Designed miniproteins, single chains, continued (2). Designs and how they scored, part 2

Each design is a single chain, and the fold is of that chain. pLDDT is the mean over its residues in the fold that is shown.

## One batch from the design tools (miniprotein)

Design m4036
Fold by ESMFold2-Fast:
Structure m4036 (fold): chain A 70 residues (1-70)
Amino acid sequence: AMSAEEAKSLVGKSARYSHDGVEEEVTVVEATDESVTFEGVATQDGVTTHLTVTLGLDGSLISYESKVLA
């Protein structure tokens, strides 16, 4: 669990996102009293996608959005 104060302190900071052996840099773009949102760019098998992920402060997944970049 993360406090709202801790989440807000992460805004503008980069983190590493790992999935299926691929590591990507993500940036925390928003934090509220209930959630933290980060954005990043992930590349797998030649496809590049823009990710927007929102997690609850308890670590629960609230939303996951991906958009293929041209």
Scores: mean pLDDT 73

Design m4037
Fold by ESMFold2-Fast:
Structure m4037 (fold): chain A 89 residues (1-89)
Amino acid sequence: MPVEEQGQIAVYLLRQEAKHYEVREKDLELAEKLRQLADEIEAKIKAKDYKGMAQALKEARDLLKSSPFANPDVIAFLDKVAEAAEKQA
């Protein structure tokens, strides 16, 4: 799978996580930050800035890991996509 396609899946998953934090956990600040990071990752994919993409993915991973409600499958996927982006750079 191309790294850009993996990145777009990561963007989708981050937006779904943001919705979960907003609706279920009532954490509006975390939801907004996750949406900002998803937008940044999408912009880096469009620019073919794979180093910036990897950095934003790692920031999103670390932000999710700070939550007791973190989805471990999403975190693992973000790690894999970040590693793939670093190898593409």
Scores: mean pLDDT 87

Design m4038
Fold by ESMFold2-Fast:
Structure m4038 (fold): chain A 83 residues (1-83)
Amino acid sequence: MSREEQIERAEEVAREIEELLKAGRYEEALELAERAYEEYKDDPLTVGVALMGMAAAYREMGDYEKARELMAQAAKLYAEALA
């Protein structure tokens, strides 16, 4: 898979999650993000987007502890990808 294909996938997943969150469809946003995380676990860009999407959904649903943990996982993943 090319880097451009990875970026396009990450952008598509991010867009879909953002649209669901803006619509107040938090459970659907979480399901989409969890599916993307499992399906594309070997793609750091998409995994990072999925973790951030899950964190946003949990935050909107009031689970701030899970949101914080997922954001920490995303931050670690991005730090590793930049190394």
Scores: mean pLDDT 83

Design m4039
Fold by ESMFold2-Fast:
Structure m4039 (fold): chain A 75 residues (1-75)
Amino acid sequence: MEEEKKKKEIEEKLKKLSEEDQQMIENLKEGLEPGKKAAENASLNPEGTSPLPPPEEMRRLTEKAIQETIEKLLK
């Protein structure tokens, strides 16, 4: 359950952020949402041309980007 551990760590860090910084993370999540949807669509048509990584990889990249942003805001 490494995903649950990472989500818990992110949640604890988010609690340390100001309301403004939390809003920034929320906006980042919204900005990454189209990428997740595009990756999911690509998985439905694997023969189709898509420059995006698989949905699982896109999810990991998204989570990493969010965590890195939170860490930068906490520094």
Scores: mean pLDDT 65

Design m4040
Fold by ESMFold2-Fast:
Structure m4040 (fold): chain A 72 residues (1-72)
Amino acid sequence: MTAEDLVRLVRDVADRIVNGEPLTPEELRRAAEAARWLREHGVRDVPDEHLDLVLTAARVVENGERLREEQR
């Protein structure tokens, strides 16, 4: 898998999130792994907003949206 493959994956998943399309936890996890790799290696071919969108969605799924009562 090349950096270009990771860019395409993250862009596709981010576009699907923006369009309100359903995504599986597995698909979000793979996209988050790709987005993290791109950020760590300074690849700027994906907008920061798209990287953050994918990473946030995957984090929510991985952490199970456990809210504590009255959490700020």
Scores: mean pLDDT 73

Design m4041
Fold by ESMFold2-Fast:
Structure m4041 (fold): chain A 76 residues (1-76)
Amino acid sequence: SLEEKILEYIRKHGVVTPEELAKELNISLEEAVRIITRLVLEGKIDQLVYDGKGYFGLKGNREKMLEEIEKRKKEA
């Protein structure tokens, strides 16, 4: 399912942005945001806002999310 593909992507990469999901799934940004919002409301993923940008990861993986975000920020 599309949900399983998204959760698998997040599991492999630690975090995801809506833009990354749109590219990975070949869907619109609006569709990616809609699916992400639904998964957050279902309690399957958590949002972490860092430096004004929204990142999403698996529920309960806050430390891993933060590590990945900090790594990306250093590489930018």
Scores: mean pLDDT 82

Design m4042
Fold by ESMFold2-Fast:
Structure m4042 (fold): chain A 55 residues (1-55)
Amino acid sequence: SMKEMVEEMRELLEKGVELARKNIDPSLTDEQKAEATKEMLKVAKEISRLREEME
């Protein structure tokens, strides 16, 4: 439903913000930052697909 899609979009946006914070965190290793970057790309693709489905 549209309500479920809106909630899913909100969760993806919140996840994207959290991953962006990890990328600038000086206490994290390069490996952890690389993992966060890969996850951000997956989140971006999921957001794009949801936008197409929501019309």
Scores: mean pLDDT 82

Design m4043
Fold by ESMFold2-Fast:
Structure m4043 (fold): chain A 71 residues (1-71)
Amino acid sequence: MSEKEKAALLAVQAMMRVIATREALWLGEITPEQARADAEEIRKLVDQAEKLGADPETVERIRKLIEELEA
């Protein structure tokens, strides 16, 4: 698996996780504190994806979704 493929996989995982966390928070399945903890873990995934050369537009979009989750 190339670094580019690893970057794409991490970006997809981060995107899926931020969407799932937003849904869980909206449905009352998790607390705001749990959502913030998950947002921190998702941020680590997107930072790693960026370091491995993930698409900058995709990285920016995910970071924006994380900020919305933390608000």
Scores: mean pLDDT 82

Design m4044
Fold by ESMFold2-Fast:
Structure m4044 (fold): chain A 84 residues (1-84)
Amino acid sequence: SEEQKKKALARTEMLIGSVDVHVAAWNYLLSKGKISKEEAIASLEKMVANLREIRAKETDPEAQAALDARIAWLEAQIAQLRAS
């Protein structure tokens, strides 16, 4: 239903927002030399694993697409950190 779809999208948006806040916090700590690159990568890899588990249980195609896009973005961030 439209109501179920709206709720699924809202849950996904809240989750993505929470991930963004944590990523910003880890990047801030990395920029201040308070954590290592290895610690930042490990935290991002854990976020990817958690999002993949949530994605596997999601049935709404728009919520799935939003999760897939965020997972791809996080994987790109990890690749960039590894290359640096």
Scores: mean pLDDT 86

Design m4045
Fold by ESMFold2-Fast:
Structure m4045 (fold): chain A 90 residues (1-90)
Amino acid sequence: MEKKIEEVKSILENSSSLDEMAKKLKEKFPELNVLSDKELKRLIGGLMIGDEEAVRKLGELLGLSEEGKEELLRWGSEEPVKVLEEAVLK
């Protein structure tokens, strides 16, 4: 659980685009392959703007606890601008 959250954070922080984020997340977490790349990019975008529904759906797919989903939501709402500056401004 905690390790999965840190791996998600690491992928998002070390990726240069939403496409790279989606690709790396699917490589690390095969369970996310149930989503299209478009759907996963929407969930990543939602996480980065503090969208609780997006974080809940992503957390459920990753098998995170309630505490894990709250941690991911907190991180996404506090850190999103730094990651999205590079990813969105392509």
Scores: mean pLDDT 73

Design m4046
Fold by ESMFold2-Fast:
Structure m4046 (fold): chain A 95 residues (1-95)
Amino acid sequence: SESLEKAIELLELFAEGKLDQTTLELELLKVNENLFHIVSLTLIYGESLGIPPRTAAALLVKLLKGEEVEAPAGVTEEKVQQLKQYFLKIKEQAE
């Protein structure tokens, strides 16, 4: 999907510190409203787990690509799995 590819590109730029969160959210809303909701809710949930938004965005890129997610430095495997389960739940609700 062109919308999915664009959302991944925006998330990668945000994860690298090349884009601020407000710009990410505004651009995602223009791309696809469901992807905006999935990303925004997952980043908020990540913050509640103590996962920094840019780190959560990097994990989201892998999840959106259907790739295996490994725990990055400073994040436990348990928190990564909690973020993944939350992402899958909201993705199903948006479909």
Scores: mean pLDDT 87

Design m4047
Fold by ESMFold2-Fast:
Structure m4047 (fold): chain A 73 residues (1-73)
Amino acid sequence: MTEFSPEEILERALAAEAEGPLSDEDIRAVAELMGTSPATVRRYLARNRPRAEEVRERVLKREEELRRKLAAS
């Protein structure tokens, strides 16, 4: 089932990194969800790090929307 797009999974990982560096286990879990390697996840995070705060705000808004949707269901 397509609950989250690959982009949304990566954005959530980037948002989490804004609070502190992700552990190797966290990066591995994200890679497994994406069907890719931990190296690919680390590359994405490094490239998008300057936007981490902006992405975090977007992720939080998406989470709020999903919470409302679940409450309505």
Scores: mean pLDDT 72

Design m4048
Fold by ESMFold2-Fast:
Structure m4048 (fold): chain A 83 residues (1-83)
Amino acid sequence: VEEAIKLAEEAIKLLLNSKDYPGQALAVILTVKQAIRYLKEGDVEKAIELLEQAAEATSEMPNPDFKKAAELLREAVEKARES
């Protein structure tokens, strides 16, 4: 779970730094923060669901930083499943 949280936090950092699509970025950041909370509480299944939703929404933005954030979120899902 620690690796999944780290990847999710890296995705948040990229979204905060891009400044493009601020409303969409904020919505994704809030979803990812909720997923991190579920990971810390041990509710891995709910966390994965939220991370997958965030990755999908982020990947729809036509911006390379957002595409990289989506990739990090998908990797966070993979790491959460390994835990």
Scores: mean pLDDT 80

Design m4049
Fold by ESMFold2-Fast:
Structure m4049 (fold): chain A 99 residues (1-99)
Amino acid sequence: TADQNIQLGDQLQSQGDYLSAGDYYSSSGSTYGSQGDYDSAISSYQRALDLYIQSLGPNDPRVSGLLFNLSNTYNNMGDTQLSQQYLDRARQRMQQHRQ
């Protein structure tokens, strides 16, 4: 469940395993989003984003993937401006990864 993934992520983060913690928070975000709990999805994706940037750097494909997930979540909420901002950030990260 999403709540179990949050608990596992919290344990891994406390142990300094930021990459695995980010994976669990990302999974929780996806589960919350599929249930229509967009506030919890955004919180989980933002937490995963911070941990992936710390572990992998801002240009890793997992970072751009989370930015796309945030864009889609905001679009589902009807926030087209935030959706577009996250989409633009994702595209920028992808361009930097290829350079």
Scores: mean pLDDT 86

Design m4050
Fold by ESMFold2-Fast:
Structure m4050 (fold): chain A 68 residues (1-68)
Amino acid sequence: PVTHTGVFPSLEEAIAALRERFDLVSYRLTQSGDRAGLLGVTAAGDLVLALLERQPDGRVAATAVLLP
């Protein structure tokens, strides 16, 4: 599996980076407090699972896995 990690200034920038990195054509975002889950579909039809966590300093840490 291809894994991508990063820290971004905002949730919007983290999502934009994941969309560009994996060429996402669609995604679903679910938020709960300081955490968000993202399920995306790439242009090739693969799935991307990402966890987005708001850090104490207001930045967002993102961890994403391309499946398969």
Scores: mean pLDDT 84

Design m4051
Fold by ESMFold2-Fast:
Structure m4051 (fold): chain A 63 residues (1-63)
Amino acid sequence: AAKEEIRKALIDEMIKYKLSVPFEKLKELAREKAAEMGVTLSDQEIDRLILEARIEAAKKLKK
């Protein structure tokens, strides 16, 4: 649930800026959303979520 919400926020941000969002800004967004939802994510989990979100955002932008 929480990871799905964070992933969706990352996808939406990447679509908004046509994938022109720096990785560090995506990490900050993921950390902010995790804190808002009261969950703790490791840097490895955040990196994985960003990579998965980037693939999905690219797929949606090509559709």
Scores: mean pLDDT 80

Design m4052
Fold by ESMFold2-Fast:
Structure m4052 (fold): chain A 68 residues (1-68)
Amino acid sequence: MMSPAEKAEQAIAEVKAFLAANPDLGAAFRAMLEGLIAGAKRAIEEGDEKNAEALVEAIRQVLAEARA
């Protein structure tokens, strides 16, 4: 089982890779993904495991929909 911090770091890396692979992504969607990255980093820094887990789940859902 991964720690919440490890899971969040993995999700952040996946979003960064997705953004790099999709440079023509719409500005609003790009800003949303960047916001999720910033939120996840902040949750890790503050030790807010519940918020970090919620943001990781949001990232996973958004990436799954984007790859559909």
Scores: mean pLDDT 79

Design m4053
Fold by ESMFold2-Fast:
Structure m4053 (fold): chain A 61 residues (1-61)
Amino acid sequence: SMTSILQKMQQIVADNSSKLSSDQKAQVDAFMAKMAQADSATTMTGYALSVMGIVYQAQFA
């Protein structure tokens, strides 16, 4: 469900917040806000993938 996607992404962001640069954190926060306002699972998943990409890159900085 859309609620499950949002909750899982909130947890992933929380678990990785210390690894994010200030710019990455700003981008993640913007996508998370768009995800919370998404009116379809497809749109929400698109924003979730963007967040996952940023979080993944932060592991290797």
Scores: mean pLDDT 83

Design m4054
Fold by ESMFold2-Fast:
Structure m4054 (fold): chain A 80 residues (1-80)
Amino acid sequence: NEEKAKKIVDEVIEEAKKKGIELSEEEKKLLYGAAYSLLKDAKYSEEEVRKVLKKAVEKIEKGEDPIEAIIDAAVELKKE
């Protein structure tokens, strides 16, 4: 659901800005695509998708590649 993905991504971007984290336009597009894919294909809940994106943003801030950050965050969530 595009509307759900957009809402989650917009909220994550807003919280990142409040923490002083500025995401590039390319990073934002990757987060949107990840949210949509996780909601559609990976059977993640909205809450789980939000957790994955927040953890991915933390990894990106620490200098991790955005695609790798998203993959690692999703894997970590499934490890509990």
Scores: mean pLDDT 80

Design m4055
Fold by ESMFold2-Fast:
Structure m4055 (fold): chain A 105 residues (1-105)
Amino acid sequence: MVEEVKEELKKLSGDEAFKRLVELVRSGKISLEEAAEVAMELFLEDINPNILKRLSPESREEIIREIKRRLQELIDNNASDEEIAEAMNQLVLYIGEVAREEELG
């Protein structure tokens, strides 16, 4: 299931992929947990593919929690396409910060 979703989303731009994840969670086709894992992998590939290999379990859990929180907010508030795109940009910046702190600590 998760692998099939990843393959579908790889064919889309980042904005379209994130919108599709929100739709899949809203429709109940995937869980928040599954959506957060897919989003993290897509965002890390876009930022730096080597980060996935070096990311601690603690940093990974932190990223997953923030993605889940943001996805839940977007769903609960019936967010517009513009709000979804803004949330994606904020998540990319957040993930980049966590990855930077990992390399420093």
Scores: mean pLDDT 75

Design m4056
Fold by ESMFold2-Fast:
Structure m4056 (fold): chain A 109 residues (1-109)
Amino acid sequence: MSLLEKFMQAVANKDLEEAIKYFNEIVKNLDKYSEDEILLAVTNAMSSFEDEEKLLELVNKLVDALVKEKRYDLALKVLRVAKILAEQRNNYELAKELEKREEEILKNK
């Protein structure tokens, strides 16, 4: 079973700790995943868990790794998808923090 499949199974089981564990391993191995796979992982995390602080930590770790690799367009897509999903769930403080991170990337690009 791939790391992405293990992550998706943890999300389906509502196991936040296992999902975080596999997400961190995906972030360490970003070169092995397509843009669509990365966006799918973010979408599933944002739609399945309610811990706003942990979700912000996960998104920021992924964005930091993408910025380090100079994958700015994917980092911005991740933040925009996460923001839309946060707004759809009425998590406006999370959406605001994600927007602030997007502005920081755009300013320093």
Scores: mean pLDDT 86

Design m4057
Fold by ESMFold2-Fast:
Structure m4057 (fold): chain A 82 residues (1-82)
Amino acid sequence: KELEEKKKKLEELEKKNELIRKGIERLEKIYDEFLEKTTDPEVKEKLQKLYQKYLKKLKKAETEEEIEKILEEFKKEAEKIV
């Protein structure tokens, strides 16, 4: 029973890593779309710093709901900069 529980936890961790990986891919796509909307180098620098900040948040996310919230917050913050 203990071994089965440990195996399930590892499988959940693998699925969590997959969700984070997909979240990062979505974040990169959103970041690229905002980067395309601006030619201002100061705005581009702010977007890059914002991207790095949210990338770190995504790596710490535990659930799909948290990933969605992080992506939505990034969009809102990027809209303020662009």
Scores: mean pLDDT 81

Design m4058
Fold by ESMFold2-Fast:
Structure m4058 (fold): chain A 79 residues (1-79)
Amino acid sequence: SMRAQLEADLKALEQQIADIKANYDAAVERAKQIILELYKKAGLPIPDEEKLTEQAEVIVHSTLALLEAAKSFLESLLE
């Protein structure tokens, strides 16, 4: 059933959102490591710790916003 698949997808999405929120600092640290590696591979000057943290927080918040929007869309399909 399409409805059953969407309900499963919604549950998985709710779990992803909850996991990021419960482990926010860990999510920010993972994003910082990804950004740092990208700067190194691109041969760009590495930003200071404060700037890396700001960039990582923007990525985590943008990811959460996208996941929350996807959740709202799936909920609207199930109504």
Scores: mean pLDDT 86

Design m4059
Fold by ESMFold2-Fast:
Structure m4059 (fold): chain A 72 residues (1-72)
Amino acid sequence: APTVLSPEESLELGDKLVELARLIQETDDPAVIDAALAEMKASLSDPDVQAFLEDTVRALRGEQVTAPQVVG
């Protein structure tokens, strides 16, 4: 089940996601991206947050947006 994050935790997670997204844009080396993800996960104490970060980064790297159905 999804965990409700505090505003501070959401901002921290968002910042890490932005950094990973920038790294993905900046380098074509998957090993560098994987190392950065592992480092960021290691800096997080909450396994639910780690899992969410991993899933989101996986989507950013592996699953391209293929024109998803209109959400609003």
Scores: mean pLDDT 67

Design m4060
Fold by ESMFold2-Fast:
Structure m4060 (fold): chain A 68 residues (1-68)
Amino acid sequence: SPLEELLRRVLSPEDVAYVLKMLEEMKKADEAEASRLLAEVGAFLRSLGVPRETVQRILQLMANEVFG
């Protein structure tokens, strides 16, 4: 998927696994909890020093997969 390709390009394998696990948890959660988990992923990516535009793209792809 475009999301997995982007994640594998910018993150370590361990961090890719974490984000993909969070995505699966978001798919099982209600809308409010899914939104909270999405914000947590955003904070995590920023803490790793991922560029702002790349964080925005990752979060958009995750939101589209969960909510779109």
Scores: mean pLDDT 89

Design m4061
Fold by ESMFold2-Fast:
Structure m4061 (fold): chain A 77 residues (1-77)
Amino acid sequence: MDEDWKLIEQALREAGLSHEYLLQSDSEKAEEYARRAAELVQSIKDEKLRKGIADGLAVTAGFLGDTVLRDAMEEAL
């Protein structure tokens, strides 16, 4: 349980950095941090938490027009 929450906290930080780099037009770093966030999400052991975080981030990224983060999170589902 505690390990999953640490993964969620780190995934949210990496996802935020991905979006910030996208807004700066740094596509390479945006893709790198999106991939890192997806890997952290995929490492969550609780299936419901993993799916909830991946889906929530994908939907939020989609509303923000962030297709890089959206696609990375959809692959983590």
Scores: mean pLDDT 85

Design m4062
Fold by ESMFold2-Fast:
Structure m4062 (fold): chain A 66 residues (1-66)
Amino acid sequence: MYLLLLADVADLPGARGSLGDRHVLSVIPEDAKGPSAVAYDISLVAAEASGATPVELRLEEAPEVP
């Protein structure tokens, strides 16, 4: 299972602000599945202007299981 976190794109200076929706949904894995790529993508995207932007995901799994 994963925990949902939503924020306003207006508070995100990392990206250009062009997301699927105005709302930025962060999916955090509650289960111990190691470092999730999705969580890293959301965190790192804020600093990376050309990185991956956080998309509104309902239920995303971390494919990287140690």
Scores: mean pLDDT 39

Design m4063
Fold by ESMFold2-Fast:
Structure m4063 (fold): chain A 80 residues (1-80)
Amino acid sequence: GSELLEEAERLLAEVEKYLDAAGVDPQTRARILATLRELLEEIRKAMANGDLEGAKQLFEELRQTVELIRQAVDALKAAR
């Protein structure tokens, strides 16, 4: 039951570390983390309502968004 939420929280923590390591400005960092936290809240609501299929779909959206952020951070590092 809680494994999706635990993994989602872990992904947010990993993204925060990537953003910090890349020296992303505080406003951009805050926007990215706000978007991810909104997805996490939607997953939490789906889980609370017993909507496991919706929660899994939202988790996949979160995972894809995290991957795009990682690619963007790596591109910023490569531009140095």
Scores: mean pLDDT 81

Design m4064
Fold by ESMFold2-Fast:
Order: C-alpha cells, then sequence, then structure tokens
Structure m4064 (fold): chain A 65 residues (1-65)
C-alpha cells in the first residue's frame, strides 16, 4: 500500500517513525491497526532499528489511549 511505501521511505531516510505515524493517523491516511501491521512488517524485514520501533510503538499506544 502507499502508506507502507511512505513509511519504508521514511525509514530509509532516517526519519522518526513516531512522528510519521502520528501525522499519517491525524490526516486519516491510515488507521491505528494498519499502522501496527506496517510496523510488524518492517520489523520482520529487519528494516527498522529498535529505536524506530520504540518511537512508533510509543506513539501508537498514546493515540490508542
Amino acid sequence: SSEAEALRRAVAEGADLGTVARWVYEQKIASLQELRHILDSLREQGAVSDEQVASMEATLAELEG
């Protein structure tokens, strides 16, 4: 999906995944469930650092309330 491609590009560019995930969610481009699936996919592919994973997980937990 375009959302997965955008997140993979952000990873390659060294962007903060928490910030990107928050923006994508607030613009209603992707749901929290879709963002979790994208994060799981990126982790399985070894495409993200532990710091990037922690940043995105913290943001998703915050947005879920």
Scores: mean pLDDT 76

Design m4065
Fold by ESMFold2-Fast:
Structure m4065 (fold): chain A 70 residues (1-70)
Amino acid sequence: ENEQRALAAEKAVKERYPEIYNAVTLTPEQLRIVADVFRQQGNDLLAQAAQAAADGDWKTAQRLAAEAAA
């Protein structure tokens, strides 16, 4: 039940923030480049989300991406 809720939340974030989910197919080095691009655009929350994804912390990445869209 909790796993199904986590997967449903993941799908919701994937539909709203595909950049975070597409990061699953990127290397950590590529994810850090994405974080730098977001930082240059002034999108600090998405930059932090991309860096968290690069570190393998997908829970933090998803939370920060959701905050950026709120």
Scores: mean pLDDT 66

Design m4066
Fold by ESMFold2-Fast:
Structure m4066 (fold): chain A 87 residues (1-87)
Amino acid sequence: SPLAEFEAEAEKLIEELEKLYNDPSLTEEQKELVKKLIKGIEELKASFEAYLAANPDLPESVKRSIAEGLLQLMRESFEKVKEEIEK
């Protein structure tokens, strides 16, 4: 299922960000960047789940296309946060 695949990948990104947040070497500013991204991913995940629930008859290819676009944005944001932390 595109939704299940999306949820699994988004949850994996959140788990990686939570591990990063618990790194004792991070500054408070770096922790806030990680926290904001976790919140952003959770909000995108909830919005996508709600959209699919409202549109149950969407073709699987359309659901997959939307999921891939959202995952790309999440991954790009994750890489930017990692770059800011690693400097």
Scores: mean pLDDT 84

Design m4067
Fold by ESMFold2-Fast:
Structure m4067 (fold): chain A 83 residues (1-83)
Amino acid sequence: MSPAMQRAAEAADEFARERPEARDTALLVRSGAIGAGLLEADPARAERLLEAVIAGAMSLDEEAGRELGRRLREILEAGRAAA
């Protein structure tokens, strides 16, 4: 699993603890991050999957999905900068 996708899943779990009312939205994003992290050799496919899951999360709770999406983007951008 990608270290960046693992951190993204952890961030979703943390968000669910901070905002229990958005737990289902956070769980959806967490599942997507884990799924993307299991993709072996296609970072573009992993990124597209995560973007689709964030869009789905925003359709359930636009505010929570948007905020969690911002946090995940920062983690992924930091991971790319470190590579």
Scores: mean pLDDT 74

Design m4068
Fold by ESMFold2-Fast:
Structure m4068 (fold): chain A 81 residues (1-81)
Amino acid sequence: PSEERLEAETLLALAEIRVAIVKKYFDKLTTPEEIEQAIKDLQKAIDLANEAVRLYPGLREEAQAIIDEANKLIEELKKKL
């Protein structure tokens, strides 16, 4: 694979891990500070997924799935504020 593809795949994997962590611990996020930090972590995951697509557009569909899940979790977290 090209350097761009390897970097993009790595960024996408990091985005997936961030979303998975927030999803796993969703019920434990109870304070406004914890919820706000989780929203920021999900926003970083969206940024990583977008950067992956910029470097390697072939990952667009995989990145979009992660972005959609992150946005859904952000909306669910906002309801807890």
Scores: mean pLDDT 90

Design m4069
Fold by ESMFold2-Fast:
Structure m4069 (fold): chain A 86 residues (1-86)
Amino acid sequence: DREAELARAKALGAETVEEEVKRALEELEKKPSLSDEELEGLLKAAAELRLLGFEKEAERLLELASRKSGLPLEVLRERVDELIAE
């Protein structure tokens, strides 16, 4: 069952998700700005994290994306909501 496998992966990967998000934030902090492609990748990652219940980690990615892109945090949250909604 794909749902059972996902739930198990989520439980086993909770600490790994936190570490991966921290690593991604550190790598992206080295960049002076984000390309449109990198920004869209971050928004998709934040959407996936929110769907999995990692709301704090998703918010950290959006805060970095806002700082590096110059876009307001609220605009990025709306984009993530659109990616989740359909």
Scores: mean pLDDT 74

Design m4070
Fold by ESMFold2-Fast:
Structure m4070 (fold): chain A 55 residues (1-55)
Amino acid sequence: TLELTEEELEELIRRLREEEGLLVKADKISDNVVGILTVDPKTGEVRSFKVRILP
């Protein structure tokens, strides 16, 4: 699990989408945990990880 602020999470998602070319889905798991799913459209590789939102 990664620990990020909301701003750091937004930057991570931007980097994954714009620089890495990944499809990104973010789903709220709990009040302070977001699940991130990435899909590489060229290879079909799927990765998932959790981010804990810092205050």
Scores: mean pLDDT 81

Design m4071
Fold by ESMFold2-Fast:
Structure m4071 (fold): chain A 65 residues (1-65)
Amino acid sequence: MEDEIEKKAEELSEKLKSLPLDVVNEILAEAVEEIYKKNPTKPVDILEAHKEMIEIIEKKLKELE
């Protein structure tokens, strides 16, 4: 599970490097906001937050394709 998340993070990082900085900042900001909106009153599990962040970034990158 963690290995799959790490591999996906590496792949997404490579894609982000090819995008303008403004676009990268927008994607990251939206991902962070979505995570906080889902967990406004609960403690955040670090592993679950990491997984959600990667999934949101992947979804946003696909929307740009």
Scores: mean pLDDT 71

